# Designed miniproteins, single chains, part 39

Each design is a single chain, and the fold is of that chain. pLDDT is the mean over its residues in the fold that is shown.

## One batch from the design tools (miniprotein)

Design m1337
Fold by ESMFold2-Fast:
Structure m1337 (fold): chain A 87 residues (1-87)
Amino acid sequence: KKEIEVAVVLYDKENKVIRVRKLGLEEYTKYEAPSPLFSFKVISDEELDEVPKEPVVHKEVTDEGYTIEVRALSKETEELLNEIKEK
């Protein structure tokens, strides 16, 4: 099983860092669906003291105006997430 490591950075409405979490994720496919669905489960969670400098792979703004940024912490994670985006 390939382990995925991402950092999730939460910014407030003024772009100040509120929270940085390192997540270990495991990808799994749900075969009960009419088509395969990819989903992730959290297998580890830890707090980071600073924002990683690794590439941003996903960025979204919540309805509340907070910004969520996802960074790939390994080359293997970056490659896997890029493959998912290409599908």
Scores: mean pLDDT 67

Design m1338
Fold by ESMFold2-Fast:
Parts: sequence; C-alpha cells; structure tokens
Structure m1338 (fold): chain A 75 residues (1-75)
Amino acid sequence: MKEIYKKNIEKAKTYVTDEDIEAVRKMLEAARNFENQDELEELAKKYGEEGRFSSTRWIAARKIISYEEFLKKLE
C-alpha cells in the first residue's frame, strides 16, 4: 500500500513543484480562515495567470498534500 501512495505522489509532482505545493497549502489556510483574501487572490493569479486556476495543477497539489499526510500516519 505505501508504495502505491509514494508512486502517486511522484507522478503528481510531475505536474507541480514543491513551491506550488506550499503555495496551495497557504491558499487553503487563507481560504479556511478568510483572513488573507488579498494574499489568496494574488497566489491564485500567479498559479493561473492564463486564467486556469482550478486546473490540473491545483488538483495535483491537493492530492500530494493529502497523500503525504496519509503516509505520515502510516509510518
């Protein structure tokens, strides 16, 4: 099981960088708290300057965060 999750993380990382993952993590925190809406909007624009913020990159980063958290609980 652990190998499958690690493989999925590596595959998803081909679509995003570690910096992208951290940016998404910050955006999720801002969205939950609704305190840094301006920062969230700026990060969203940088992520999707071509107007595709809800794109594959967002989904990939979200899955990487989820899988890494899950793996930490298993190890």
Scores: mean pLDDT 61

Design m1339
Fold by ESMFold2-Fast:
Structure m1339 (fold): chain A 93 residues (1-93)
Amino acid sequence: MTVEVEGTVERLPDGTVKITATVRASGLETVTIRIYVEEDGKRRLLAQAVVELDAAGRATYSFTTPLKPGATVTVEAYAPDGTLLGSKTVKAK
C-alpha cells in the first residue's frame, strides 16, 4: 500500500487561510482526515472529515479558517480502525 498525505496553506486577501489536505491510500474505501493547529504551545483540532477515496485511491478536503502567521498546521490521515496512516506539517505565512 502506498500512503501519501499532503497539506497546503494559502493566505486569502481577507486574512483567512485555505487549508487543503490530500490523501492517497490504495486499498481503502474511506479515511478520516484531522486537521490540527498549534499556536502558543496549544494544539487544537480545527476540522475532522470522513472522506471517500476515489478509484485512484485519492481524497481531498479543504476548508477556510482565520489563522495567525507562523501557526503550525498538521494534517493527519487515519484508517477506519483508527490507525494513523500519515501526517504532514506546514507553517502558515
Scores: mean pLDDT 81

Design m1340
Fold by ESMFold2-Fast:
Structure m1340 (fold): chain A 80 residues (1-80)
Amino acid sequence: AERQAVMSRLVDIGTRLTRLNIQANAQGNDALAREGFALARDVSQVVVDMLRGRISVDAARAQAARAEARLAALEAQLAA
């Protein structure tokens, strides 16, 4: 249950990051696009680490929460 919930959150973050990167590139905001790409790489690593059993569900949950906060800040910059 917890593992499934964390995976669902990571998938949602990935979807939102894809939209962010498309919009940032359309606006010519290279700095925001680079930050979005870096976050996408971090999130992909969390998914890989969780699938390979390299991190606990609790560690993945903490990283998902940090990624969600960072993503929200980037989305706010895009909207400004």
Scores: mean pLDDT 86

Design m1341
Fold by ESMFold2-Fast:
Structure m1341 (fold): chain A 111 residues (1-111)
Amino acid sequence: MPSLEEIEEILLLLQTAKAHVEQAKRALEAGDVDKALQSAQAALEDVQEALRLAKKANAPEEVIEAIQKAGEHVQSAIAAAEAGDVDGALEHLDEAIEHLDKAIELLRKVK
């Protein structure tokens, strides 16, 4: 079971990743692909660090899976945005937010 300090660190990274995903979504909606890619890459780095810490802390498999799925959707959003598929990128960013919210909710329930 993760310590309280480990839970708080992972939660902060997941919340920061969510903020970056929301920034990427707003940038895409405004037509600013470069800013969207920058924000999505920042979100991916936060998700990857959260995943590393969650695995090190032996977080529940359900938490690890949710973080991993969020990262996969951020990567897919980056690829779609680079290909000029704005609708596909927005869909993947929305999926990433849902998986980040699930990971945050599940992690808050860990004692």
Scores: mean pLDDT 90

Design m1342
Fold by ESMFold2-Fast:
Structure m1342 (fold): chain A 89 residues (1-89)
Amino acid sequence: TPTPEQWLARAVELIRMEMLDKKVPENDIDRVVNIFTSAFIRALEAGASMEDALRAGEAEVLRTVQNPRAQAAFREAVEKFRRWLREAQ
C-alpha cells in the first residue's frame, strides 16, 4: 500500500496531467490542486481512510470549482486514480 505522501503525489500528478491535456488554464489547475490537497489532508488529520480523504477532496473541488472543463478533467483524473489504486492492490 502506498504511503499517504505517495498517494497524494500520484493523485496530484494525474490531476495536473489530465487538466493540462484538456487545456485547462494553469491558474485553474493550481486552484483545483490546492482545494483537493487541503481537503484531503484535513480529512486524514480527522482520522479518515485514504479512500475517504479522496472522497472529501473530490467533493470539495466539485462543490467549489464552477468551470465545466476543469470539473470534467478533474473527474476523469480521479477515476484514473481509482483505477490505479485497484490495480496496485
Scores: mean pLDDT 85

Design m1343
Fold by ESMFold2-Fast:
Parts: sequence; structure tokens; C-alpha cells
Structure m1343 (fold): chain A 71 residues (1-71)
Amino acid sequence: NAAPAGAAAPDPQLVAEEHIRLAEEYLKQGKLDEARYHVDLAERLLSQQANPDPELVARVEKLRKEIEEKE
């Protein structure tokens, strides 16, 4: 869809959080490849921040561990 009128694009950390949510949903469905894909995107977005949200970083780390455990 067309972007709504506004100032700047949303913070990369908000985009990372959305990918974390999608990864959690895919992991619950047993879709490990999709979960990993979204975790990788979230991690990449967070790594581009000078001070990433520690809660989001912890969620990414937890998701990676859970994905590896389900393999």
C-alpha cells in the first residue's frame, strides 16, 4: 500500500520487533525456515543501531535458541 503522509519512516527497531513477532508465530507453527528468516532480518536491523533495545536483542537470542532446539 502507499505510505501514509507523515514525517520519517518508522524506527528500524520497530521493524525489527515486527519481524520478531512473525518469527515467534512461525516458530509456533513449526515453520523453522520462515522463523529463522525473520530472526535474521531482526538481528540485522538491530545490529545497525548504535544502542539497540536490549529486550529486542534478548528476544532474538531466545528465538535463535528455540529454533535450534526444534531442529
Scores: mean pLDDT 77

Design m1344
Fold by ESMFold2-Fast:
Structure m1344 (fold): chain A 83 residues (1-83)
Amino acid sequence: MGKELAKEREEKFKKAEELSKSPDLKDNQEALKIAEKMLKEIDEIKALARAAGDAVPKGIEEFEEKVKKIKEISEENIKKLEE
């Protein structure tokens, strides 16, 4: 659903993952910001589905876990780079 939405989500995820592998503090801060925004969008999707009495879309929870891992990696990298 929405060829462009699926592509945009994949591109954002890949960008955040790439930035989280950078030794640069700014890159890790950007990765964290992207991950936090994506998690907020996922939470909104889940909240809307539950409010409507619908099932949460298949794979959204799996995708959420992948985004959470990028957030955790970025947070740990920022902490280490600020030491």
Scores: mean pLDDT 79

Design m1345
Fold by ESMFold2-Fast:
Structure m1345 (fold): chain A 92 residues (1-92)
Amino acid sequence: SEFKERLAEALKKEGMFSDEFIERLLEAEDPRKVIAEMLKNMGYEPSEEELKELGISRETYENAKVENKAKISEEVQKKILEALIKAVKEAE
């Protein structure tokens, strides 16, 4: 998928995301599900506007699996969210 490849490239440019995360996103049927899992695992509850900018439905976010919840500061959560939104917009 051209979208997945562009999204992975945009995320690499941000320099905030692990190679493992980017690989998971590329291998996933729906890359937006992987983004939703990341947001949920960092303990961030996105607004409806933020979900819309990411192209993620509320249902996709709520159904996202939580495997390893990490305690991340609110400031870092916001930076990750802004980088994800920017990458998605660049990929579209």
Scores: mean pLDDT 81

Design m1346
Fold by ESMFold2-Fast:
Structure m1346 (fold): chain A 71 residues (1-71)
Amino acid sequence: AAGRLEALRYISEAIKAIKAGDKERAIRYLEQAQKAEPSLSDILNEAIKAIEAGDLEKAIEYLQEAIRSLG
């Protein structure tokens, strides 16, 4: 299995955590998404960097791009 559905679930939970202001939870979900779908590793790593920098809007933009790539 490609792990795409699992990655989509984790990315959706990460966006919810970002909107709630829970950066630590968001990063944990994105790490799980990277394990589920390694092809997204680069874009999810950019999202994690944006979260760590406090640029939550940019992080959400990267995550929306990742979701679009999953269909």
Scores: mean pLDDT 86

Design m1347
Fold by ESMFold2-Fast:
Structure m1347 (fold): chain A 66 residues (1-66)
Amino acid sequence: MKVILGTVGLSEEEAEKVAELIKREGGFDEVEVVRADTVEEASKKGLELSKATGAPVVGAGKKDLE
């Protein structure tokens, strides 16, 4: 099953680490990473992809990793 990972303020490396963890621990076959600079943009992009694919959306932010 596919999952969409929306990230806010994370680097490419940080986003990839979170995606790998979700794929391994969550039992998902595919993780689509959507990086954004704001929560609003991440939510909008994630919702649009979710509607197109039927995949659930999960979020991760830089403040949660400080």
Scores: mean pLDDT 74

Design m1348
Fold by ESMFold2-Fast:
Structure m1348 (fold): chain A 86 residues (1-86)
Amino acid sequence: MTLGELAIEEAAKKAGDYVYKALAPKLPPEKAKKIAEEVEKEVKEKATQMVEDAGLKNQPLTPQQLFDLAKKIADQAIADALKAAK
């Protein structure tokens, strides 16, 4: 268990929580939770891929780059969900 693995897990959980809190007042709780879980999964998958790609270039990712990725995914999911809702 590395600091990088912890940073990915933390970024994913924060993104999921952020999405859930933004959507819970606007959508049914079940839908808000499902979207938040999908965001957490996408952040984990894409952050892991970015770490692997950076490793191939001998350039480790900073925690800030991981959080920037998580925020972009979260903001996009919130915008898409609110646009689809009504």
Scores: mean pLDDT 78

Design m1349
Fold by ESMFold2-Fast:
Structure m1349 (fold): chain A 100 residues (1-100)
Amino acid sequence: SAAEEERRRREEERKKVREKLEERIRKLQAEFTKNGGTDSEKRRKLIDEILRLQAALEREITSEAEIKNLTPEQIKKVLEERVGPEKAARIFEVLEELIG
């Protein structure tokens, strides 16, 4: 059916976007480890970008413009929806400790 074809097409595009986002996250994690975590500003930027890409992955966002336009508040909300507000708050607390 047309609905089945549309579902398959969406799954193929979703897989492609997922793989690209996962690769970008992996590269950012590699940059974090390469710098030994000693540059606090670079560490914060890498963590912020990783969280942005994780939020995009969870929301299945396919547009680079939409990914770039995700605010910190929107990213936090996506994580809260995924893991609940308590666990999301804990994750952000740990990340703040890593940035300092």
Scores: mean pLDDT 72

Design m1350
Fold by ESMFold2-Fast:
Structure m1350 (fold): chain A 67 residues (1-67)
Amino acid sequence: SMEEIIEKIVEKLRELLRRNGEEGRFTEEALRKIAEKSNGDLEKAIEMLKKLAKEHPGKVVEEKDVK
């Protein structure tokens, strides 16, 4: 299902952040919205994550920041 795909993407994004020492850089709601906006495309979700991190330096990225 789409929900299962979204949850898997969120987990992969969390793993990526953890591996880069960026745990806590995004709220869970922000990660979920990124996954939803990617329409199940992991590569697109990673690209959006990187762009948002670049646009919000030194800040926790929240759901409202995901356009």
Scores: mean pLDDT 85

Design m1351
Fold by ESMFold2-Fast:
Structure m1351 (fold): chain A 69 residues (1-69)
Amino acid sequence: SAQEQAIRGLEDAARALAAEGDERGAAAVKESLTLVKQGKIEEAARLLLERAPRNPIARAAAHELLKLA
């Protein structure tokens, strides 16, 4: 499902950001993951773009969410 694909993508993004030491970016992705689990894919994408607008990993994750919404 789109939701399952979105969850996996966000979990991958959270791990990548944590590995780079971007704790703020990782936290933003984890908040987006909570929204996706609630079926709020568009809201999750907006939250990522608002909280981490300049992070390329978070931006890529947001774009993938928008493709699924």
Scores: mean pLDDT 82

Design m1352
Fold by ESMFold2-Fast:
Structure m1352 (fold): chain A 87 residues (1-87)
Amino acid sequence: SEAIEKLKQNFMLVVKEFKPIIEEAKSEEEAIEKLTALVDERFSDSPETQELMKEFAKLLAKLYFENNKNLEIAVEETFKELLEKLS
């Protein structure tokens, strides 16, 4: 539905902000820590969006390190997982 399309566009914008942080992280744990801190700062005005974006950040970091630090694959897999949950 259109709500899913809007969420996907928002995730695409957030991925651009996450890219430098996740690529410089030494471990999955460091990536999760730094990305969730960014989400807390950027989405502090909306608790619902903040929680959703933290889940997105954690999943993206996990998939990035599980896929040999391939961000494109990690992003694709993260979108698939989240779209399944939102459908």
Scores: mean pLDDT 81

Design m1353
Fold by ESMFold2-Fast:
Structure m1353 (fold): chain A 75 residues (1-75)
Amino acid sequence: SDYARYLVEQARDEIRALVDAVKKGLVSKEEALQEMERIRQRLLDFLDTMKLSPEERARVLAELDEAIEQAKKEL
């Protein structure tokens, strides 16, 4: 789904912005981790409104989880 791809890209951009905000001292690491969890939950809620195959849903979530894991390594 083009919309699912858009949502993942938007979530990844938000995660990257959080990492940058922590590095600039605007947001704490703890606050950024909480916000990443919120971003993930928001995406899960949106995916539940979409008729995606189990394979497509797993792929979208894997891409988000990879972005979160990479962000955590940079914090």
Scores: mean pLDDT 85

Design m1354
Fold by ESMFold2-Fast:
Structure m1354 (fold): chain A 72 residues (1-72)
Amino acid sequence: LTPEQAVVKAAKILLDAGLSNDVASRAVKAAYEHRDDPEAAREAVTQVLLDAGVSPEKARELAEKIAELLAA
């Protein structure tokens, strides 16, 4: 995956999970800003999702998937 393809795929995962464009955009940006640190990327995405009212279980699951795509 190119970085551009990873961003598109990550956004699609979040939108398919029922998140708004705003929340999906913020989560992808958080992961990309921490792309050199997978753990920091996961934590940043989890926090964005929790702040948006996503359940802790779903937030962690989505954050792990997004971090795997954007932070290696």
Scores: mean pLDDT 81

Design m1355
Fold by ESMFold2-Fast:
Structure m1355 (fold): chain A 91 residues (1-91)
Amino acid sequence: MKGTIAVAVTLEDGTKLSVTAEVEGVERPFTGRGRAKVEPLEDGTQKVTVELELQADPSEPPRRLTVEATLPAKFDKPAEGEARGSVTPLE
């Protein structure tokens, strides 16, 4: 089943970002934490790469997910931070 991932990123300087993407293979909600990197691109946009470890149940091994997005530039230098993600089935 298809789902949506919503990611909240807090960079080391306290800047907050939100990223949303569609994902496949989602049958139930997952939540988790991870790390984010922001890299400025030559075209004036920024690339956000988020690596998350997601769980539906605390007793299950975490699933690793990488999300990449291109956003309008708000940073002129690379940055790193913490990420929190939630995955919800579509509909």
Scores: mean pLDDT 75

Design m1356
Fold by ESMFold2-Fast:
Structure m1356 (fold): chain A 65 residues (1-65)
Amino acid sequence: HMEEVRARLKRLGLPQDLIDEILKLEEENTPENRSRAIALEIAHVLNRIGEEFEKWVAERKRLAA
């Protein structure tokens, strides 16, 4: 399970340090909470990445003008 989550986070382009931190927090949770914790962490990370990526694209488009 953890290896699959780690691989997915790597595909998203997250640095190894951040991936390790997220997984460590998830490991401290009970097995019953793992799936939910992972989903919430992934959603949180994806949202932040999305915001930063969208900002980057917008700025790039402005510079191209």
Scores: mean pLDDT 66

Design m1357
Fold by ESMFold2-Fast:
Structure m1357 (fold): chain A 83 residues (1-83)
Amino acid sequence: TEAERLYFLGQNYDARGELERAAELYEKSLEIAGENNDARTQYLGALNLIRVYEKLGKPAKAEEVMKKYHISKALYEKFLAAQ
């Protein structure tokens, strides 16, 4: 889907260290995934967006994503440990 395509593009920029562009792509992916009730792409996109915002030194934006997508600190820490 388009949401998945944008998610994988975001991962590509993320892997290259282009974090601001990765964040933009993850945000677009999340918007489209939400419209299509694509819970899996929303889950993965939100977790990666939180990580990217933390790396960019934007903890307030990371916290906003956690609240919007109901991601707990415990869930996020488990995600980081699995990467």
Scores: mean pLDDT 85

Design m1358
Fold by ESMFold2-Fast:
Structure m1358 (fold): chain A 86 residues (1-86)
Amino acid sequence: MKKLLLVEPSEERRKELTEKLEEKFGGEYEIITARSAGEAAALIKELEGELEAVIVDEALSDSEKRFIEEVAKKYGIPVLSVKDLL
């Protein structure tokens, strides 16, 4: 099963968004989470070939989003916004 990676530093918001993503996409994708841009980068590298997309919350800083986008691009993984999916 392909994975979707949600990047959200807030534990409360991460839990809420994970539940919403699992309700909408959990039948086709496994939802995994990262607490930071650094954790997301490590997971992107580790899950190469299994990761369908990275989902970034608008609450992330522009520098954090750019860092995640640069890493995802290196591994050929699309980056999507939470607001575009939910």
Scores: mean pLDDT 83

Design m1359
Fold by ESMFold2-Fast:
Structure m1359 (fold): chain A 65 residues (1-65)
Amino acid sequence: SAMMQELLALAKALEEKTGGKVEVRVEDGKLTITLLENSEEARQLANQVAVGARIRGAEAEIHEL
């Protein structure tokens, strides 16, 4: 669907800003944000991704915060 394609593009754009510290995926019409390292920097980046997603009207959930 068009909405799925928009979510996939958003997920990729947000993930690229994290320098490989966070993975962003689309699941069940929302963004799932996974920390790829257990660091304070990764947690801050994950929170920034979640805020960025919500500003654009997408739901976001963080795993392993």
Scores: mean pLDDT 81

Design m1360
Fold by ESMFold2-Fast:
Structure m1360 (fold): chain A 74 residues (1-74)
Amino acid sequence: MSRFEQRSEALGAIMEIAAEEYKRAKEEGWSMEELAKRIRERVEEYLEKEFPGDEELREAGLTATESLIRMLEE
């Protein structure tokens, strides 16, 4: 798999995780802090499971995750 394909797959998964957790937050009445925490935890677990030891991809994925969280906090 190319590096571009790996980054594309990771970004897609991060967006899906954020969307699922946002929906749950609305249903359960979670704070934005709790939502952000759960998104970060799931993204970290996903990246470690699917791309273990890939520090560059982890850094890029976490940066994308923080951008998504900021958009949800608007």
Scores: mean pLDDT 82

Design m1361
Fold by ESMFold2-Fast:
Structure m1361 (fold): chain A 92 residues (1-92)
Amino acid sequence: SLKEKLQEAVSKLVGAEIDAVGAETEKRFLGEYYREKAEEARKKGDEEKAKEYEEKLKEAEKEAERRLEEAERRRREYEEEAERLKKELEES
């Protein structure tokens, strides 16, 4: 039914919103962790280890941005679908 399709679209939208928040949260905590570890290594004069943590930070940020962009695309698609289905139900 149209109502079941709306429920499915809303469920997918919620899933995309959770994925977006998850990506932001991972970026924040992993970013803080790797920055702190890089600074700790640099203060100890371990430039090689500092560079390794800076590379891990860069990789973690790129992955989080990729996941966030994907989640935002899915959010827009499912929001548009849900709005369309809601309008069809209101006109029925």
Scores: mean pLDDT 87

Design m1362
Fold by ESMFold2-Fast:
Structure m1362 (fold): chain A 95 residues (1-95)
Amino acid sequence: SSSDVLSLLSEALRLVDEAVQKALEGNMEEALKLLKEAIELLKKGVEISTDPEVKSLLEESIKALEQAIKDNTLQAILDAASTVSSNYLDILRRL
């Protein structure tokens, strides 16, 4: 349901925001762990979503977070968080 997708997405956004905070504190290990947890929630969102546009935005958010983990820099985490937040707002307009 739209409500289930929103719940998963809201929790994923919370984890991404916490990851940004950990990265700013210099705790990159914890930041990457939180991003991995956010990716798992977004993947569940893809599985339960029936809207192709919502699926696409969730997949784009997953790709951005996976790239941030690969790059392993504060700037990459900030860029990925921006992408996830933008996609969150676009998904809210569709639910």
Scores: mean pLDDT 90

Design m1363
Fold by ESMFold2-Fast:
Structure m1363 (fold): chain A 137 residues (1-137)
Amino acid sequence: MSSQVQQLLDKATQLFNNFKNLADQANASLDQATALANAARDRALAGGDPSEVQALLDQAEDLLNTAGSLGGQASLQLKQLYDLAEETSRLGSDEDKKKADQLVTEGSQLLSDTAQKYAAAQAAVDAARATVAAAQA
C-alpha cells in the first residue's frame, strides 16, 4: 500500500469534514433567516410593532450574510477536495478513486442544496421586506 495515497485520502476526508461543517452551519443560518423573515411578515400583517418587525428583518439579513460567508468558505474547501481527488486518481487504486469521487459527488450535491436553500431564504426575506413596506405605508 502507498503511504502517499493514504495521506491524500486522509486529507481529502478532513477537507470533506471541514466542508460539511461549514455547509451545515450555513444551512442552519438559512433556516433561521427564513423563520425570522416569515415571523416578520406575519407580525406586519397582524399590525405588529414596526420596530419589532424591523428587528426580525435585520436579524434575518445578518443570518443571510453569515450563510453567504460560510458558503464561500465551503466552496474553497470543495475546490481543494477536487484537486486531491484528481491526484488520488493518478496514484491510487480503483477503490481509492471511488472513495475520492464519492466525497466530491457528496460535496457538490451538498453545495448545490445549500445554494438552493440560500435562494429560498433570500426570496423569503425579500417577500417579508415588501410586506413590511406595504403594511407601514
Scores: mean pLDDT 88

Design m1364
Fold by ESMFold2-Fast:
Structure m1364 (fold): chain A 58 residues (1-58)
Amino acid sequence: MEELKKRIEELRREVATRLQALKAQAGSADDVELDPETRRLVRELGELIHEYNELEAK
């Protein structure tokens, strides 16, 4: 459980940093094209959050 929380926090930080960089490059906060790496990280983060929520729901 603790390892899962730590991984989620690490990925949240990485995704947030990458999204901020992409927004700066796009010149608009609304329209951001995700690169394959960032898209992969967002997907992994979503999967880990889902897993964590299922564990907490019990």
Scores: mean pLDDT 74

Design m1365
Fold by ESMFold2-Fast:
Structure m1365 (fold): chain A 84 residues (1-84)
Amino acid sequence: SEAEAVYDAAMAELDALAAAHPDDAAVQAGVANARAALEDMLAEIKALEAAGASEEELQAQVETMRRSADRALALLRARAAEQA
């Protein structure tokens, strides 16, 4: 699904960021928090799909998850750059 594709892509970017900054406790904690938030968002989207939500409603939730992931990654990358 599009939701799973967005989730998988975001998780891969978070994993890469964590691997690039293994000794940065703030980045590690931020990645863990972002992973948990995205897992909750994907679970909500899957629950809405199972409940028969419209394509428009599902697309809006996927877009919310995408924006949340993009924001988290941008903030974490900025934080990592400050510690370099």
Scores: mean pLDDT 86

Design m1366
Fold by ESMFold2-Fast:
Structure m1366 (fold): chain A 112 residues (1-112)
Amino acid sequence: SPLTRALAELTLGVFEGLIADLRARAATADPASRAVLEELIARLEALLAELRANFDTVTADEILARVEEAIEALRRAAERLEALGDAATAAWLRGHAETLEQVREVLRERLA
């Protein structure tokens, strides 16, 4: 539907922006934190590639599933960074997860 397509385009833009922000953060991070951020970037790039590959046929449920997987990946990366003693980057990732949770809520309301 035109609505599903518009929401897919919005989701692509959100993921692209998040990946760019993560790349900028990783560039100035210490080696241990950078490794965690690079793994997170690779996971988000895989989710973005799945959305791009299926863009013309993607369903509302698939868009929501990709957003939920991104939230989970951010929260797991934050836990790993906190365990490494990088509380600042962990808090920053949790902030991005909260933003994606708001995006997920908007998507659920508009796809209902």
Scores: mean pLDDT 87

Design m1367
Fold by ESMFold2-Fast:
Structure m1367 (fold): chain A 80 residues (1-80)
Amino acid sequence: KLSEKELEDKIFEAIKIALDKLVEFGYISEEEKEELLEKMKGKSAEEQIELFKEFVKRHVPKELAERLIKNLEEYYEELK
Protein backbone atom coordinates (compact mmCIF):
# COMPACT_ATOMS: atom_id res chain seq x y z
CA LYS A 1 0.00 0.00 0.00
CA LEU A 2 1.09 3.60 -0.60
CA SER A 3 2.46 5.84 2.15
CA GLU A 4 0.41 8.93 3.11
CA LYS A 5 2.84 11.16 1.17
CA GLU A 6 2.64 8.93 -1.93
CA LEU A 7 -1.17 8.94 -1.71
CA GLU A 8 -1.20 12.77 -1.44
CA ASP A 9 1.14 13.08 -4.44
CA LYS A 10 -0.87 10.65 -6.60
CA ILE A 11 -4.18 12.40 -5.81
CA PHE A 12 -2.55 15.78 -6.56
CA GLU A 13 -1.34 14.50 -9.95
CA ALA A 14 -4.75 12.95 -10.78
CA ILE A 15 -6.53 16.23 -9.99
CA LYS A 16 -3.95 18.18 -12.03
CA ILE A 17 -4.61 15.93 -15.04
CA ALA A 18 -8.39 16.41 -14.65
CA LEU A 19 -7.94 20.20 -14.40
CA ASP A 20 -5.71 20.22 -17.52
CA LYS A 21 -8.54 18.51 -19.43
CA LEU A 22 -11.10 21.01 -18.08
CA VAL A 23 -8.91 23.88 -19.36
CA GLU A 24 -8.51 22.10 -22.75
CA PHE A 25 -12.31 21.72 -23.09
CA GLY A 26 -12.93 25.35 -22.03
CA TYR A 27 -14.71 24.75 -18.70
CA ILE A 28 -12.09 26.62 -16.62
CA SER A 29 -9.16 29.00 -17.17
CA GLU A 30 -5.46 28.31 -16.53
CA GLU A 31 -5.71 30.85 -13.66
CA GLU A 32 -8.57 28.92 -12.00
CA LYS A 33 -6.56 25.68 -12.39
CA GLU A 34 -3.43 27.19 -10.78
CA GLU A 35 -5.50 28.72 -7.95
CA LEU A 36 -6.93 25.31 -7.00
CA LEU A 37 -3.51 23.60 -7.30
CA GLU A 38 -1.99 26.19 -4.92
CA LYS A 39 -4.82 25.61 -2.39
CA MET A 40 -4.17 21.84 -2.57
CA LYS A 41 -0.42 22.04 -1.81
CA GLY A 42 0.41 20.49 1.58
CA LYS A 43 -3.13 19.12 2.02
CA SER A 44 -4.06 15.50 2.78
CA ALA A 45 -5.53 13.35 -0.03
CA GLU A 46 -8.99 13.67 1.57
CA GLU A 47 -8.68 17.49 1.80
CA GLN A 48 -7.53 17.66 -1.84
CA ILE A 49 -10.55 15.57 -2.93
CA GLU A 50 -12.95 17.87 -1.00
CA LEU A 51 -11.39 20.99 -2.59
CA PHE A 52 -11.74 19.40 -6.04
CA LYS A 53 -15.40 18.43 -5.39
CA GLU A 54 -16.27 22.01 -4.34
CA PHE A 55 -14.37 23.42 -7.32
CA VAL A 56 -16.00 21.27 -10.04
CA LYS A 57 -19.50 21.79 -8.57
CA ARG A 58 -18.96 25.56 -9.03
CA HIS A 59 -17.33 25.53 -12.48
CA VAL A 60 -18.68 22.64 -14.60
CA PRO A 61 -22.12 21.22 -15.51
CA LYS A 62 -23.65 18.92 -12.84
CA GLU A 63 -23.41 15.71 -14.93
CA LEU A 64 -19.72 16.26 -15.72
CA ALA A 65 -18.94 17.27 -12.10
CA GLU A 66 -20.60 14.07 -10.78
CA ARG A 67 -18.61 11.92 -13.24
CA LEU A 68 -15.29 13.61 -12.37
CA ILE A 69 -15.96 13.27 -8.62
CA LYS A 70 -16.91 9.58 -9.00
CA ASN A 71 -13.77 8.84 -11.07
CA LEU A 72 -11.49 10.55 -8.53
CA GLU A 73 -13.15 8.83 -5.53
CA GLU A 74 -12.84 5.42 -7.28
CA TYR A 75 -9.16 6.12 -8.03
CA TYR A 76 -8.58 7.08 -4.37
CA GLU A 77 -10.21 3.82 -3.16
CA GLU A 78 -7.97 1.82 -5.55
CA LEU A 79 -4.85 3.50 -4.08
CA LYS A 80 -5.81 2.77 -0.43
Scores: mean pLDDT 86

Design m1368
Fold by ESMFold2-Fast:
Order: structure tokens, then sequence, then C-alpha cells
Structure m1368 (fold): chain A 104 residues (1-104)
């Protein structure tokens, strides 16, 4: 129950960070430089890799009985992976908004 409560708190935090990142990227879309194809591919791969890592960590937190140290480490790594994914996605999302692509 304590493990699930900490996971729920982190999910709320990450959803708020996602919302803010989306709003910030949209607000700064016109100021975002055009991304060359190789940069888009690199950022997409980075986002996919970090999201896969976040998924593995989330699955571990939800399915395994972790001790306190293991839980703290897993939560910290999940937060880090998710934030790295957001940083990679932000310029990609801004580019799509700037190009008038539907991003909902």
Amino acid sequence: SAQRERARELIRELLQELRRAREEAAANAEKTPALPEEERERLTREAEEELARARELADRILTEDLDEAELEEALARLREAFRRALEAVKPLYAQLVKEGVETS
C-alpha cells in the first residue's frame, strides 16, 4: 500500500509535468527552430528509448515487492527517464504545432 501510494503520487507529479511541457512547447512553437530530419529521428529514438525505460521501471514498481531502497531508486529512475523523454519530445511537439499538425 505504501509502495502504491508513492507510485500514485509520482504519477500525479509526472502528469502535471507532461501537461506543463505540452503547454510550454505549444506556447514556444513559433520560436522553436526548424528540425532537420536527422535531428527528428535522433530525438524520436531518444524519446522511445527513455519511454521504454520508464515503462520497465513502472512495471517493476507495480508488479514487484520492493524494499524501501529499491523503491526509492526505481521511483528516481522512473522520474529521470520520463523527464528525459519529455525533453526529447518537446521540440518534436513544438515542430508539429508550428506546422499546424493535429497534436491532440
Scores: mean pLDDT 82

Design m1369
Fold by ESMFold2-Fast:
Structure m1369 (fold): chain A 81 residues (1-81)
Amino acid sequence: SRMEEAEKELEKLLEEFEKKLKEAKSGDEVYQLIVEFVQRVGELAVKYGLSREEAFELRNRALGRLTEIVNKYMEEKKKEE
């Protein structure tokens, strides 16, 4: 389905986000990476012609996965500092 194709590209965006997050130098940079990620998720909804409801579902799933990644990153940072 279109949604399944969008979810596969979302996994790639999450991998790119994790890589950029490790290179972040400030909280402002982390915030900007989150903003850009959310925008790119919106672009996926347009690319795959998702309905508004499907787009919200994709966004909610993306935010859940994003939270997991950020939480893991914060725990790793705590061990380094």
Scores: mean pLDDT 83

Design m1370
Fold by ESMFold2-Fast:
Structure m1370 (fold): chain A 72 residues (1-72)
Amino acid sequence: MSTIQRILELVKRGELDPDRWYSPREVAEMLGVSQSTATRALNAMAEQGLVEKGADGRFRFTEEGVAVAKML
């Protein structure tokens, strides 16, 4: 299972609140992965429109990202 799929599963299970902004470190701690692994996955998800990146480097789910997570 990819890191992106694991992040989406957190939203589907209600373990990640899609209305909150998360740092890559926070996501890494939730998944038990390195911060660099979480950063790479979140940047890839941002390119896909599943999350948005704030000016402070934090990430929040888009409506599309939540819809994709719910369809898992």
Scores: mean pLDDT 87

